Designed miniproteins, single chains, continued (5). Designs and how they scored, part 93

Each design is a single chain, and the fold is of that chain. pLDDT is the mean over its residues in the fold that is shown.

## One batch from the design tools (miniprotein)

Design m19221
Fold by ESMFold2-Fast:
Parts: structure tokens; sequence; C-alpha cells
Structure m19221 (fold): chain A 99 residues (1-99)
């Protein structure tokens, strides 16, 4: 799972979701500081667009401040997008509103 949010509360929600699903936690650089404070094992993805393009992301976890390029790439590659603030999967139409 790839987490793309800088808000500590949203990183915490995304990490809890990832732990419940037993997935490997990847974070964008803006999420790294918050993830470090939570004391979880994670990997920082310096180029999230390239990482998604390589097919290495199974799920993108976002809030309203997600990088539009990351969202666009996930949509183009058919990667599911989950809103940690709304606690649900976004449709393609809803995700496009974040671009």
Amino acid sequence: MLIDTEREENVKKAVEYAKENGDVIYVTPKAAKAAEKLGVDFEVVEDPVEFIERGLVSLLLVDENADPRVIETALRRGVPIYSVTENRYLSEEEARELI
C-alpha cells in the first residue's frame, strides 16, 4: 500500500488500515515524518509516480491533499484509491476531483 498524505491523523488511519490488511507500507516523502512517529516499519518512495508506473502499488491511500500526479497515475494504471478521511474507496469520478 502507498500512503500519500502529510497530515499525521490521516497517516495514522492509513497505517492502521494497512496493518489490518497485512500489507507492506510504502509512504511518499511528505508522509515519512508522520509514519516515523508511529514507530511502524515503512519504506519511503521518492518517486511515487514511477513506483505506480512499475506496478509496485496495489492500493493508494489518500486525503484531500494528495499529489494530483500520483492520483492521475493510479487512475491510469487501474490502482484502487482509498480515502482515509471518508473511510471508503473513491470512484474514478470522485478521484478525478482531486486532480
Scores: mean pLDDT 81

Design m19222
Fold by ESMFold2-Fast:
Structure m19222 (fold): chain A 66 residues (1-66)
Amino acid sequence: SEVEWFKVTELAGLTVSELGKRLGIPVSTLMKLNAYKDKNTVLKEGELLAVPKDKVEKFKKLVEEL
């Protein structure tokens, strides 16, 4: 699937599992897109994160709420 890349800022400290739940994306899909091996991987500030294009608007709203 098509993705867009974002720099992790306000979402730093969330796990991949928590982000997947908040965006309504299967955790396995987020892990596969970002080459994470563990669903408990903590997002780090400044890292690039691949987000499916159909979830980009939801991602942007989530960032704006923090």
Scores: mean pLDDT 82

Design m19223
Fold by ESMFold2-Fast:
Structure m19223 (fold): chain A 96 residues (1-96)
Amino acid sequence: TPIEEADRATRSQDGKEAARAALVGAEYAKKNSGDEATEIATQGAGSAAGHPMAGGDKELAYEAAVRAYQSAIEAGGSPKNVEGAKALADGAREAA
């Protein structure tokens, strides 16, 4: 699941895997709506944005985080969850 993939990515040192988990979360949020979908997308974005080993995949991690944030907005999550996703995407943008 997207949550399981995000959890796996946070335990790895592979920024590409973290970015992949964020994209899976974004796809799930796009197909579903509400707070649960938003939380899954936010967790994926956090995994991608916070991964210290993104290295040459910084741009990929940033794009994944931004896509997850956009999906969280589209899913219609609570303002708190959406703002959390936005903060993570902004952090990824600053790191890129």
Scores: mean pLDDT 61

Design m19224
Fold by ESMFold2-Fast:
Structure m19224 (fold): chain A 66 residues (1-66)
Amino acid sequence: LEEKAELIAKLINEMKMKWEEIDELRAKLISSLSGEDIEKSQEKMIEELLKYFEKKDPEIVKKILK
Protein backbone atom coordinates (compact mmCIF):
# COMPACT_ATOMS: atom_id res chain seq x y z
CA LEU A 1 0.00 0.00 0.00
CA GLU A 2 2.69 2.52 1.01
CA GLU A 3 4.78 1.84 -2.12
CA LYS A 4 1.73 2.21 -4.37
CA ALA A 5 0.72 5.42 -2.56
CA GLU A 6 4.19 6.84 -3.29
CA LEU A 7 3.80 5.91 -6.96
CA ILE A 8 0.46 7.74 -7.07
CA ALA A 9 2.08 10.83 -5.52
CA LYS A 10 4.87 10.77 -8.12
CA LEU A 11 2.35 10.36 -10.95
CA ILE A 12 0.30 13.33 -9.69
CA ASN A 13 3.45 15.45 -9.56
CA GLU A 14 4.74 14.33 -13.00
CA MET A 15 1.36 14.88 -14.68
CA LYS A 16 0.85 18.22 -12.88
CA MET A 17 -2.62 17.13 -11.82
CA LYS A 18 -4.59 19.40 -9.53
CA TRP A 19 -5.48 17.94 -6.13
CA GLU A 20 -9.14 18.79 -6.80
CA GLU A 21 -9.16 16.33 -9.74
CA ILE A 22 -7.72 13.59 -7.50
CA ASP A 23 -10.25 14.31 -4.72
CA GLU A 24 -13.13 14.06 -7.21
CA LEU A 25 -11.88 10.71 -8.55
CA ARG A 26 -11.35 9.46 -4.98
CA ALA A 27 -14.93 10.46 -4.04
CA LYS A 28 -16.32 8.48 -6.99
CA LEU A 29 -14.28 5.41 -6.02
CA ILE A 30 -15.33 5.64 -2.35
CA SER A 31 -18.97 5.89 -3.47
CA SER A 32 -18.66 2.71 -5.57
CA LEU A 33 -16.93 0.87 -2.68
CA SER A 34 -19.57 1.75 -0.07
CA GLY A 35 -19.89 -1.15 2.37
CA GLU A 36 -16.37 -2.51 1.83
CA ASP A 37 -13.89 -2.41 4.70
CA ILE A 38 -11.39 0.47 4.71
CA GLU A 39 -8.34 -1.67 3.93
CA LYS A 40 -9.95 -3.24 0.84
CA SER A 41 -11.28 0.16 -0.24
CA GLN A 42 -7.81 1.75 -0.05
CA GLU A 43 -6.19 -1.09 -2.00
CA LYS A 44 -8.84 -1.01 -4.74
CA MET A 45 -8.71 2.79 -4.87
CA ILE A 46 -4.95 2.71 -5.49
CA GLU A 47 -5.39 0.06 -8.21
CA GLU A 48 -8.11 2.11 -9.95
CA LEU A 49 -5.97 5.26 -9.76
CA LEU A 50 -3.04 3.42 -11.36
CA LYS A 51 -5.32 2.17 -14.16
CA TYR A 52 -6.64 5.71 -14.68
CA PHE A 53 -3.11 7.13 -15.00
CA GLU A 54 -2.03 4.30 -17.33
CA LYS A 55 -4.98 5.04 -19.61
CA LYS A 56 -4.28 8.79 -19.55
CA ASP A 57 -0.50 8.64 -20.02
CA PRO A 58 1.07 5.15 -20.20
CA GLU A 59 4.59 6.50 -20.91
CA ILE A 60 4.80 8.45 -17.64
CA VAL A 61 3.40 5.50 -15.65
CA LYS A 62 5.98 3.16 -17.23
CA LYS A 63 8.77 5.60 -16.31
CA ILE A 64 7.61 5.95 -12.69
CA LEU A 65 7.00 2.21 -12.14
CA LYS A 66 10.52 1.30 -13.29
Scores: mean pLDDT 64

Design m19225
Fold by ESMFold2-Fast:
Structure m19225 (fold): chain A 85 residues (1-85)
Amino acid sequence: VREAGEKALEALDRAIAVETDPLTRRTLQELKAWLEENSDDEQKLRRGVEAAVRALRKVAAAESDPQTAAELEEQAREIERLLEE
């Protein structure tokens, strides 16, 4: 869970950097802050990481650059793998 949380924070930072919609960017920033604040609670961290995966996929689906979209989707898949084992 901790490794998944660390990867989620890294992926959220990248998504925030490439996101051009201010509302989506704010949502990503709020999710990042929530993960940082709840890093000591495994169950809350897990729920936050699951939310991060959904947010990353949403950003990837809306992304016009196919390489950036593919990178965000791959990060989401890797984070999901870390949550499972």
Scores: mean pLDDT 79

Design m19226
Fold by ESMFold2-Fast:
Structure m19226 (fold): chain A 71 residues (1-71)
Amino acid sequence: SAVEKAIEALKKVEGVDEEVARKLAESALRLKQAGLPERVIEQYVAKEGEELGLSKEVAEKAARAAVEAVL
């Protein structure tokens, strides 16, 4: 599924565990289905990653991985 593909891509980012990967993957897919632009999805997912305890650098890497996986 698209969710599982995004989860696996996110788990490759150092510092991202499976629970965080699943939450960010689900958010990225939901925002893509809502028709939001790629840059807006990336910004939202990065912010959510930070709220879930990721550092800014890890959250930004995770957001890029999520967006690329759901495209």
Scores: mean pLDDT 85

Design m19227
Fold by ESMFold2-Fast:
Formats: structure tokens, sequence, C-alpha cells
Structure m19227 (fold): chain A 100 residues (1-100)
């Protein structure tokens, strides 16, 4: 089965081709796969989640983008990766601002 990163790249490609519903389905699958690996964080998962969150945000799916960035923050904090945690917090605040 494809990795969360592979699914995120496929979603990005689908969006470039105007296939918004296909892109959303791929993003939902990528996020679900990352949630299953919540207790085994890796930097590849953090990067994949940051990409998934960005594409959800571009699609106006702010509630989903928020959940994805929150998982990315949790994983980055567990890994002790302060710069990735900071990026996730900044994206969370940006998404919250867009929802207001």
Amino acid sequence: MPSAMELAFEASSALTLGKKEEAKELLDEAFRKAEELRDKPTMELVIALMLVGRIYKELGEYEKALKVYELALEMAEKLGHESAAKMARENIEEVKKEME
C-alpha cells in the first residue's frame, strides 16, 4: 500500500489537474494512515502531514487542515524537532485566522 507521503504527492498531482474530489479522497487516506502511526512518529510522517495540511488549506478544508497540523505538531514534539513544531504551530494559527 502507498505511504502517507506517496498519497500526499498523488493528492498534489490530482489538485494540479483540477481533480479536487480525488485529491480530497487521497488526503483523507494519507491522514488516516498517519493517524494509525500516531504512536510511531517519524520525520517522513511530519513532512507528509505538513503537505496534506497545506493542500487541505488550499482547498478551503480548514477544519481538516487544522486536525492534520495538530497531528503534525504532536509528532514533531514527540521527536523533539523544534523547528517542525514551530512551523506546525504557525500553520495552526494561520488556519484559525482563515476560519474567523
Scores: mean pLDDT 87

Design m19228
Fold by ESMFold2-Fast:
Structure m19228 (fold): chain A 71 residues (1-71)
Amino acid sequence: SDKRAASLAEKKIAELQRQKDELEALTNGTPSLAEKAREEAADVQVQIDLYTELKNESLRAIKEKEEEMLK
């Protein structure tokens, strides 16, 4: 269902955001660790963006159904 899809995407985004925050903390460290952390943070951001799109599509489907019920 759209509600379940949105919920699962939201949970995944929260997990990925936590990973990104940890990686961003490492970017202030040594140059070699900072470079790897930046690359990994960029990869995690791509995943966040993809799950955000999936969540928005599911939320749009829910909103369209709710708006039709109000007409």
Scores: mean pLDDT 81

Design m19229
Fold by ESMFold2-Fast:
Structure m19229 (fold): chain A 107 residues (1-107)
Amino acid sequence: KQEILELTKAQMRFMAAIESVRIALRTKASKDEIKQAIQDLVDAAKSLLDAAKRSQDPSYISSFIKQLDEAIQILQEIKKKFPELADFIDSALSTIQDLKAEAQKLL
C-alpha cells in the first residue's frame, strides 16, 4: 500500500535527522548548525506522525513513540551542554511532546 511506503520513507528521514543531531554535537558544529539539525528533527517528526496516522499500523506508531522518547532524551542532553539554546530547545521539546501525545491517541 502507498501509505506503508510513505511511512517507511518518513521513518528513514526521522532516523537520519536524529543521527544528524548526534553528529552535530560530536563534530563541534556551530550553534546555528545545531539549531538547524534540531529544526530538521522536529519537521521530520511531524511528517512521520502524519504518515503514521494514514497507515493506521499500531506497531509503527509504537516504534515512533519510542523514537520520540529517544529524541526527547537527546534534546535534554543538548540543553545541558548549550544552556544558551534552552529557549529554542524547550520549544522543540514542547512540539515533540505534543506529537507523542497525539501518537499515543492512535494506539
Scores: mean pLDDT 81

Design m19230
Fold by ESMFold2-Fast:
Structure m19230 (fold): chain A 61 residues (1-61)
Amino acid sequence: SEERLEELIEQGLRVIDDARAKGLSDEQIRSLADAMVAGMRREGVPEEHVEAIRRALEEHI
């Protein structure tokens, strides 16, 4: 589901943008992104999608 992958990426990017607006450091935001990715793995999101999301979030920081 490419649509679902796109939705998850957009949601993750919004979370990062909100954290940035609240004054979190790059280190704190990277930790937040790592926690989101770990959460997706635990929820059973396919590894291919998890890797795409992780890359998109890291590129945005």
Scores: mean pLDDT 84

Design m19231
Fold by ESMFold2-Fast:
Structure m19231 (fold): chain A 98 residues (1-98)
Amino acid sequence: MEEEVVRLMRKARRALEEGNIEEAYRYALEAARLVESDPDAPAILRRETALLLKAVGEEAAKAGNKELAIEAYRKAAEMARDDPELQKELEEKREELE
């Protein structure tokens, strides 16, 4: 599981670097789903996936894709449940777009 999550996160980051925001979001969502499907997944993987989804949301917002940004921030907040400060930051970013 971890190797596949890391591979998907790498693909998402590459897609962001290339400006393929929707592709980056799809890879980040797949990584998040794998982490969520494993009850024994380390908290660090949840946090890293949350930060990746946050980055996708920020790039989507800059590109004018408000709907994608809101969904990315929402999913990031769900993944950041063990990090109250990050969760609050993500809720504030989503609120600015709504």
Scores: mean pLDDT 84

Design m19232
Fold by ESMFold2-Fast:
Structure m19232 (fold): chain A 79 residues (1-79)
Amino acid sequence: GEPTEEQIAHAADAVLAAAAEEPALLEHARALVEAARAGGAAQEAEAARIRAELSDEELERLRAALARGQKAAAPHLTS
């Protein structure tokens, strides 16, 4: 079923908590989470901006933090 707004909010918090392990990247993680909630076009635009502004090393670290957050968020998306 479709996740509730509360479940989406808890999932977003889990992603941001994982990103907080990389404080320099936390604002970029927050912007990506907000863009993802808004939909694909916003998410693509934000991802393009981040790729232009971050180094390859910073992008890999951000990707790893987001992957950890998505794994942690999974329980909040299931009933």
Scores: mean pLDDT 71

Design m19233
Fold by ESMFold2-Fast:
Structure m19233 (fold): chain A 69 residues (1-69)
Amino acid sequence: AAARGAAEGARAAAEGDNAAGASGGYDMSKHSPNEEGRKAGLEAARLGASGAPPEEVARANLRASQAAK
């Protein structure tokens, strides 16, 4: 269901925005030695959070898996 994927993506985006505003931005890259993997994962999460169709989110996740392992 593309509509459901969009709704969940919007919720994740709203929470991310709120957390960044409240905390001044959570910096997980400093804790993870795998910054490239973190960046790729965040990119896939952004697509989901922005309400991209499930198919596009799945493709982005594949790219993230290839980059991040």
Scores: mean pLDDT 56

Design m19234
Fold by ESMFold2-Fast:
Structure m19234 (fold): chain A 120 residues (1-120)
Amino acid sequence: MSLEEINELIIEELKKKIDEFYKKALKLSKEERKKLLEETKEEIAKIIVEIGKKYNIPEDITIEIGRLAARLLDLLLKYLEGEISLEELREEMEEEIKNLSEILHPLGEELTKHVLELLE
């Protein structure tokens, strides 16, 4: 598999987990949402580690992907709690993406776009 194909695989798996989190979080209390957030982060970390091992992705890259996904989920929860605007979520993610390895910029941009479309 090419790096582009691996990125697409990661994007699709992470989109599914983000969608599951959002759908469940809408029905939960603030405290239950925090618990779901931590559980979802653990599930995402496991998925990234499994994909990384299967496709021999460098550990530093898998760590960056995990941090990006965790940050996106943190911001999604803050938005759901009324703590930030959609514009603030977008700006925070743009800053996070700038700090990633260039190869991960398309992955970060696509996941951010997916969340913004979900929150419309």
Scores: mean pLDDT 87

Design m19235
Fold by ESMFold2-Fast:
Structure m19235 (fold): chain A 63 residues (1-63)
Amino acid sequence: MSEKEKKAKELIEEMIKRGEDLTVEKVKELKSLGAKEEDIKEYIEALTDEGVKALKEAVERVT
């Protein structure tokens, strides 16, 4: 994995930590870091399918 692709993954993880949704503007930032669309999609799908869903549901239950 290239440095740019690794940074893109870390950025997505930070967005989850802050409770932010992935926006078109953030996707553009990830692409500007040199991440490939396929890699971005894979990271988002992995996080959304298990990690992000679990986090959002936990927040909704508490709120």
Scores: mean pLDDT 58

Design m19236
Fold by ESMFold2-Fast:
Structure m19236 (fold): chain A 57 residues (1-57)
Amino acid sequence: SEEAQKAALKAASYAHDGTKRAEMDAWLDKLAEIVSPENAAAARATFDAVYDETVAA
């Protein structure tokens, strides 16, 4: 989805700075108020996958 793609792009930008996790969580929480629960869940899953993979590297 478009929401998942946006989450992936933001995760990639924030993952280079581990201190940005809280800011990204706040953005995802705000997004969940605007989009459907399914789209919000997809966006969070995409973010978590990209962020965890990048930070672990």
Scores: mean pLDDT 69

Design m19237
Fold by ESMFold2-Fast:
Structure m19237 (fold): chain A 73 residues (1-73)
Amino acid sequence: KLQDIYNKVYDFFKNDVGFTDDFSRQSSQDIVKGLQGDPQSQRRMSSYFTMLMSEKGVDEMTRFNVELSRLYS
């Protein structure tokens, strides 16, 4: 479950968005921790999603969030 979420987020950031490996790895870890309730990771996750919305648009981010919710529970 957590591994699937990490892999999904990492693949999206690295291969779909085109971020660096270091940023993709760090942000993927932050999203997993944020979904698990870590407050600092939740704040960083919010920043990442704001940035991604400006780059990918609302529709693509909505699809990504739907896919994450399928993996979350």
Scores: mean pLDDT 74

Design m19238
Fold by ESMFold2-Fast:
Order: structure tokens, then sequence, then C-alpha cells
Structure m19238 (fold): chain A 93 residues (1-93)
């Protein structure tokens, strides 16, 4: 079954190019079926993504956590913008 996972990135600059690169990087992760990212209304350096993974909630978080460094590197290589951190959590809380 599909699990919804929240992925949050702290970036130097939350431009449209960074948001698109983040979505592309998330979609390249094995098991990810869809990803949508938006800039936080509260903080322009925070990007929020909802990710649908074809795995259980626990396994979905593990998959995305294992790929954090690859996601950050892909965004930085595509945009030249530094990614300070990536946090993975179950959607909700």
Amino acid sequence: SLSMVRVTAQVEEGSDAVIRAFEAALKSVPGVVSARAVRSADDPTTILAGVAVDASGEEAVKILTEHKEQIAQAVEEATGVRVHSITVSVAGS
C-alpha cells in the first residue's frame, strides 16, 4: 500500500528551481511514486514535500532517510544552492 511521507529541506535559497530540483531528486528514489514540493509560507528557506512511497510507513521513512545525502547532492548539483539539512517524517506530526 502507499504511504505518505513528509520530507523537509532547509536550503540557502528556496527558489522555484530549487523546489523543482527537490521534486525531481525525490522522484528518482526507488519506491517513490509521486512527490510534490512547495516553499514554506512561514520560512522562504524551508521546502516542504509530500512524498508517496510504495511501502509501509516505517519502510517508506527508512527508504527516504537512506537517500537523504543523494537527494541533497542532486539538488546542489542541479541548482548550485546549498542544502543545509533534510528531515524525513511520517505525514501528520
Scores: mean pLDDT 85

Design m19239
Fold by ESMFold2-Fast:
Formats: structure tokens, C-alpha cells, sequence
Structure m19239 (fold): chain A 79 residues (1-79)
């Protein structure tokens, strides 16, 4: 939950606009991002600054405005 708030703050700092008609969709997406970040070595105690850096690095792969679904899809894509 606290990490959820830090991820939301990080999104705002990098200029990502999150638009979802259902709040449950946003919660599910945030939980998915949190789990992926932890798998990438970003701990539950990570600061907003650390999370912001990871999000910026992620966005650097695309270098454009992402929808919430595109962000999740790209992060979830693995080999």
C-alpha cells in the first residue's frame, strides 16, 4: 500500500497520466508493476526517487507517451 503511493507519486513525476474508468483496474495494474519491480531488484522500501528512476529507464525504451495498458504490457513482456 505504501509502495503503491510511492509508485503513483513516481508516475506523476515522470509525467505519466493514468486514466482508468474503473479504480480496480488501476489497483491491479499497480500491484503488477510492484511485483515486477521487486523481481527487478527494487525493494518494498524503495524511495520515490528510486522508483522514478526505474520508471524513467522503462520509458526510455519507448520514448513516448504510454497508456497504462501499454506500460504494463511492455514491463510484463519477458523471455
Amino acid sequence: DDMHQRIMDAFRKVGITVTAPDANDMVAAMNTIKNIFQQAGIGDDASVKTITKVIRDMMAYKRRGWTWSQFIDDVHRKK
Scores: mean pLDDT 60

Design m19240
Fold by ESMFold2-Fast:
Structure m19240 (fold): chain A 56 residues (1-56)
Amino acid sequence: PSLSPRQQAHQELGHEAAVELNKKVKELEKEGKEISADELAQLSQEAARKVQERLA
């Protein structure tokens, strides 16, 4: 099935946001910081925003 350009961009954003989130989480873990569920949600939103800004 062919995805619309909008749907494809959404999937691409999700994948790149996951990569950014994973990098951020690993950095915080290296620093010995504890990540709460609320902080994880905020980091996820920030990762998505960064990817959106980069693709704009």
Scores: mean pLDDT 71

Design m19241
Fold by ESMFold2-Fast:
Structure m19241 (fold): chain A 63 residues (1-63)
Amino acid sequence: MELYEEAKQAIEEARKAAEAGDTVGASRNLGRAYRIAKELEKQGLTDKAKEVRREILEAASRL
């Protein structure tokens, strides 16, 4: 799976965990997405990294 797709999947898993009341699972998945965003930045995919960071903040605000 491409890094960007992996980050999007982690964010979706975090949203599902948050909806189920699993704050620990949500935080763990957001942490994975954040690490992937750093790798996207290292690869020069700055716009994709910014998009991932924005979605992480949105998901975290629902916790």
Scores: mean pLDDT 82

Design m19242
Fold by ESMFold2-Fast:
Structure m19242 (fold): chain A 81 residues (1-81)
Amino acid sequence: SMEEVRERLIKELEKALKALKEGSAAEAAQAIADLYFNVSEILAEYPDLPEELRKLVAEGLQALLDRDAERAEEILEKLKE
């Protein structure tokens, strides 16, 4: 279901954010790389996901790639609405 896919995407983003805030630089880099791959695969498998959800997930992924924890937290709050 869409709810299960959304929950999975939220969990993946939260894992990378936790690694960025609490982990070493190497752990953060690996977690963000893993996130990039996993999120890209999920978005490719579910083309019927709402455009606003796809956009928020892409923005959250970009915030984590930019190491912007504050922006990533803002996007995660919007995803949970």
Scores: mean pLDDT 85

Design m19243
Fold by ESMFold2-Fast:
Structure m19243 (fold): chain A 108 residues (1-108)
Amino acid sequence: LDAFWVTVEELIRAGRALDRAQALALADALEAAAAHMNPEAAALLREAAARLRASDRLDPAELLEVARRVVEALGLVVDAGLADGSEAARAAAAEAVARVHELLNAAV
């Protein structure tokens, strides 16, 4: 998520809003990523996507809330993989994180 986090940090630091086209692209990426996550993490990504779609312009505070939900969702995926303890579950969690990373980086 390096490009995504760099963009979030830059927008917050500059006090700049995310434009509508960027917000919609990010919302589409979050919904696509949700399909590869467990239901709890998927719900957080879908909530973030709905917030992006509802806003005409996403100010830095709203973008930070979207970023917070993404971090929380990724944490839930990692925790689920670790709690299962199997190599297959850990591999599935790593793949889900990688797909979210690729989709979000492509959207910014």
Scores: mean pLDDT 72

Design m19244
Fold by ESMFold2-Fast:
Structure m19244 (fold): chain A 95 residues (1-95)
Amino acid sequence: MEKELKEIEEAIERQRATAAAAGELDVLEAAARETYERTKDLKPEEIEKLGREIEAELRERAAKIDAADTAAVNRLKAEAVGYGIGLARALEAYR
């Protein structure tokens, strides 16, 4: 594996452990699976475009969440990580 891919894999494992501790592992895994299913047959440029759209949507959602709502914050964080994992996995097929 390339150094970059190994670092990403290690980061993914740490994020899964964090989500599990927060009780949001199922949310993270669902988001990763759904994003991968939506992107696995797309071209790299289309995957990157969808990734930018998801990132923009997540930023808008984050701005509307009350920082004191720990459950909502943890859930959005798990979804964001899941989307990132799904996109990375889809792009890996072209590397």
Scores: mean pLDDT 76

Design m19245
Fold by ESMFold2-Fast:
Structure m19245 (fold): chain A 75 residues (1-75)
Amino acid sequence: MKEELEKVKKEAEELFAKGKQALKEGDVDKAYQLVREAVQLLYDSKVKDQELLEKFEKEALKLMEEIHKLKAAQA
């Protein structure tokens, strides 16, 4: 339903925002967990809006790339 879609979108956006904040703080493990939670939420919601899913997938990929770069720098 429309209400479920809006709720999932808001929760995913909040998780991505927290993930970005964790990256700025240098907490790579926390950022990774938050991004994974956002992606899992989207898949578990069974949202079939292709444009919305593609938008969030691209955002997750960008954050994961940044996480991997920071992990490599810390190792």
Scores: mean pLDDT 77

Design m19246
Fold by ESMFold2-Fast:
Structure m19246 (fold): chain A 61 residues (1-61)
Amino acid sequence: EERRRRLAERLQEFIDELSKTNLTPEQAVARAEELLAEAEKEGVDPSTIKVLRAYIEALRS
C-alpha cells in the first residue's frame, strides 16, 4: 500500500507539473506513459489510472 500511495503522490506531482506547462507534449506523453505502466503493475486505484490516461490522450490530440 505504501508503494501505491507514493506512486499516486508522484502521479499528482506530475499532473501539477503538466498544469504549469513545464514539459513539452512529447516529454509529457513519454513520462505519463511510463507512470501509467508502473501504476498498472502496482495496482494503483483505477480512478488515478483513468486520469493519467485522459491526460495522455489530451496531450496527443
Scores: mean pLDDT 70

Design m19247
Fold by ESMFold2-Fast:
Structure m19247 (fold): chain A 81 residues (1-81)
Amino acid sequence: SAALEEVVARLREVAAASRSIEEFERGVLALYMELRDDPEKVAALQRIGRLFRELAEERRARTLEGYKEALEEAIRRALEE
């Protein structure tokens, strides 16, 4: 969907701009606040967020790089129907 594609692009921008886990979390929150008036974009962000949380926990991600890798895998799974 167009909403999912936009959310994916915006999350990748947040990840690329982040220099720390704190910046990454702040960037994701800022993105949520920006998109909060669009229910389809919020749903896409929530779906990716759920997959990301599961992957980060499974991988015991403790670094920014680990978070970025978990996010990219969550995005790949979300793009599958």
Scores: mean pLDDT 87

Design m19248
Fold by ESMFold2-Fast:
Structure m19248 (fold): chain A 87 residues (1-87)
Amino acid sequence: MKAKEEELKKEVEELIEKLKEIEGVELSILVIMDESLPDEEKLAELRKYAAKSAELLKADPEKVMAVGFSSLEELKKALEETLKELE
């Protein structure tokens, strides 16, 4: 249902904001990918996103990784684990 998906989006946004407020955190760029895309197109989109994000963050492109997730639930779990590692 769309209502549960919107609630999950809010939780993900809150986790991203918490990570951005922590100084010295090296962030991997997290992207939700369409599962229906072929692997070749998924890799192309991830590389494109990683390159653009590295430029915006003034980071080394080799140190910025775009990680695709099939669902908001997987993205939320990844963000929660990252926050726990910083505690």
Scores: mean pLDDT 58

Design m19249
Fold by ESMFold2-Fast:
Structure m19249 (fold): chain A 56 residues (1-56)
Amino acid sequence: SAEEIVATAEAIRAANPTLPDSGLPMAVAARLGVDGLEAREILRAAGYNVEPQAIV
C-alpha cells in the first residue's frame, strides 16, 4: 500500500541518514517486494525528491 511504502521509506531514511531520497524507491522495493517504479511514483506523490524515470 502507499502508506506502507511511505512508512518503510521513513524507516530506511532514519537508519541511513546519508541516503538521498532518490535511493529510497529501490530500497523500499527490495524490502517490501514491490515494483521499484511504483514505489518511486508513490514516494514522489508523497513529496520525496526522487529521480524521475527516463522511460515510463
Scores: mean pLDDT 72

Design m19250
Fold by ESMFold2-Fast:
Structure m19250 (fold): chain A 90 residues (1-90)
Amino acid sequence: SKIEEAARLIGEAAYLLAHEALGLPPERAQQIADQLSAHVRNVLLTMPREEAVRYVELVGEGLAAEAARHDPAVAERVRELTERAVEIAR
């Protein structure tokens, strides 16, 4: 479903930030990614669509901004994933 795809992309972006930008071990990065993906999935299932999409946009902006503080190349990849997630969630 679109919801599962959008949540997965946010999880991939979070993994990229946690592992490649922040240097966290893969297992810890995956735990963080899975938790954020599950939360975003829940928001997309329970909130009104416009509000849920806006929340995903804000999450994506936050992930990209944090990545940019550490690694601009990772930030660009995070932005690409999160922008795709927002487009799918619309």
Scores: mean pLDDT 90

Design m19251
Fold by ESMFold2-Fast:
Structure m19251 (fold): chain A 83 residues (1-83)
Amino acid sequence: MEEEEQLGKKLAEEVRKEAEDIVRKHGYTPEATREIGRLADEKAAEAERLGLTVVAQYIRDAGNKAASEAEGRYVRELIEKAA
């Protein structure tokens, strides 16, 4: 369990960094949000196939947090551009 938690935290950190790279390339856009979600879902599904349910949960939580942050920024930019 402890080793799985350590792996989950490491992979969650990797998802966070990859999400930052996606936002850097695409900006705060629906495309970036979708790509972050897809990345997290793919990595979590692979972990689940290996029976690493705790790892999958860490990956999904990291992906959801990153996607939520990107979406919030996108909505703020839309409001600013609509004014």
Scores: mean pLDDT 80

Design m19252
Fold by ESMFold2-Fast:
Structure m19252 (fold): chain A 74 residues (1-74)
Amino acid sequence: VSEEELDAEVLLALGEIYFAIGKRDAEKGNVEAAKESYEKAIELFREARDIGSPELRQEAERNIKDAEEALKKL
């Protein structure tokens, strides 16, 4: 695994963590905290998409869409 691919995998994982935090906060009614977490997740997923392999890019793009849809529903 290249350093670039490892960085992309780490960014994807961090984005997934923030997305999960956002979903938890949304379920608890913490709308502002959920919004911040979803926005951070989208930022991290975009970074992972830009430096990752084609496969990781596809996963990041799906995660961006899911996070954007979750943000829109707040």
Scores: mean pLDDT 85

Design m19253
Fold by ESMFold2-Fast:
Structure m19253 (fold): chain A 62 residues (1-62)
Amino acid sequence: KEKLKEEIRKIFEELKELVPWNKEELDEGEEKILSLTDEEELKEALELAKLALERAKELLAK
């Protein structure tokens, strides 16, 4: 469970570096996700965060 939260924090940290103009929204999303107590919800959130990070990298890769 703590490992999942740590991975989610890392991904949000990278997202904030890539899209700093969305920092407030990302901070709110991170806080909300990290308040989840269900492990399956955290796993789902981690996968969605990974997908969002990859998409952001692709869009900003030019």
Scores: mean pLDDT 76

Design m19254
Fold by ESMFold2-Fast:
Structure m19254 (fold): chain A 91 residues (1-91)
Amino acid sequence: MREEIDAYVRGFSIGVEAAREAMELLKKGEDPETVVERAVQRIKEAARSPLELEGAADALYVMAQIAKNSGDEETAEALERAADRVRELAA
């Protein structure tokens, strides 16, 4: 149980860092598709297990919801697309 919790939390932290970088790049006018691909690749390289991928996907969904609630629909959509792709890697 603790090892599963630790893996999920590590994955979540990876997802938060990927989302933070994605938001920064989008703010600078980077192409959303390029930003999504970069976020997915960062998570794919850093995650060691399906549970870490699940944590990362959940973090991306949370950050997307925060962006959406702030009126940033473009950032929300990009983060949701990245989350969906990361979730598929965990399957």
Scores: mean pLDDT 86

Design m19255
Fold by ESMFold2-Fast:
Structure m19255 (fold): chain A 73 residues (1-73)
Amino acid sequence: SFDDLLDDAYKHALTFPLTPSQLQKVISEFEQARNAKTVDMEKVKEAVEKLKNSKDPSEVIDAAKELRDAALS
């Protein structure tokens, strides 16, 4: 469930025209999120929803950071 949510969000992020440096930032945030040992699934779902509503690469990066923070909280 948690891994499925992260995979869906990551695939969505990759649909944006990210520069190589922006792609590395997104990858880093998702790798950090995946290292979470205990997660609040409602916070993660809210962060995933925000990422899916992103309209440009900068919003995707900000949403990926929020997803990491939600997973690690």
Scores: mean pLDDT 81

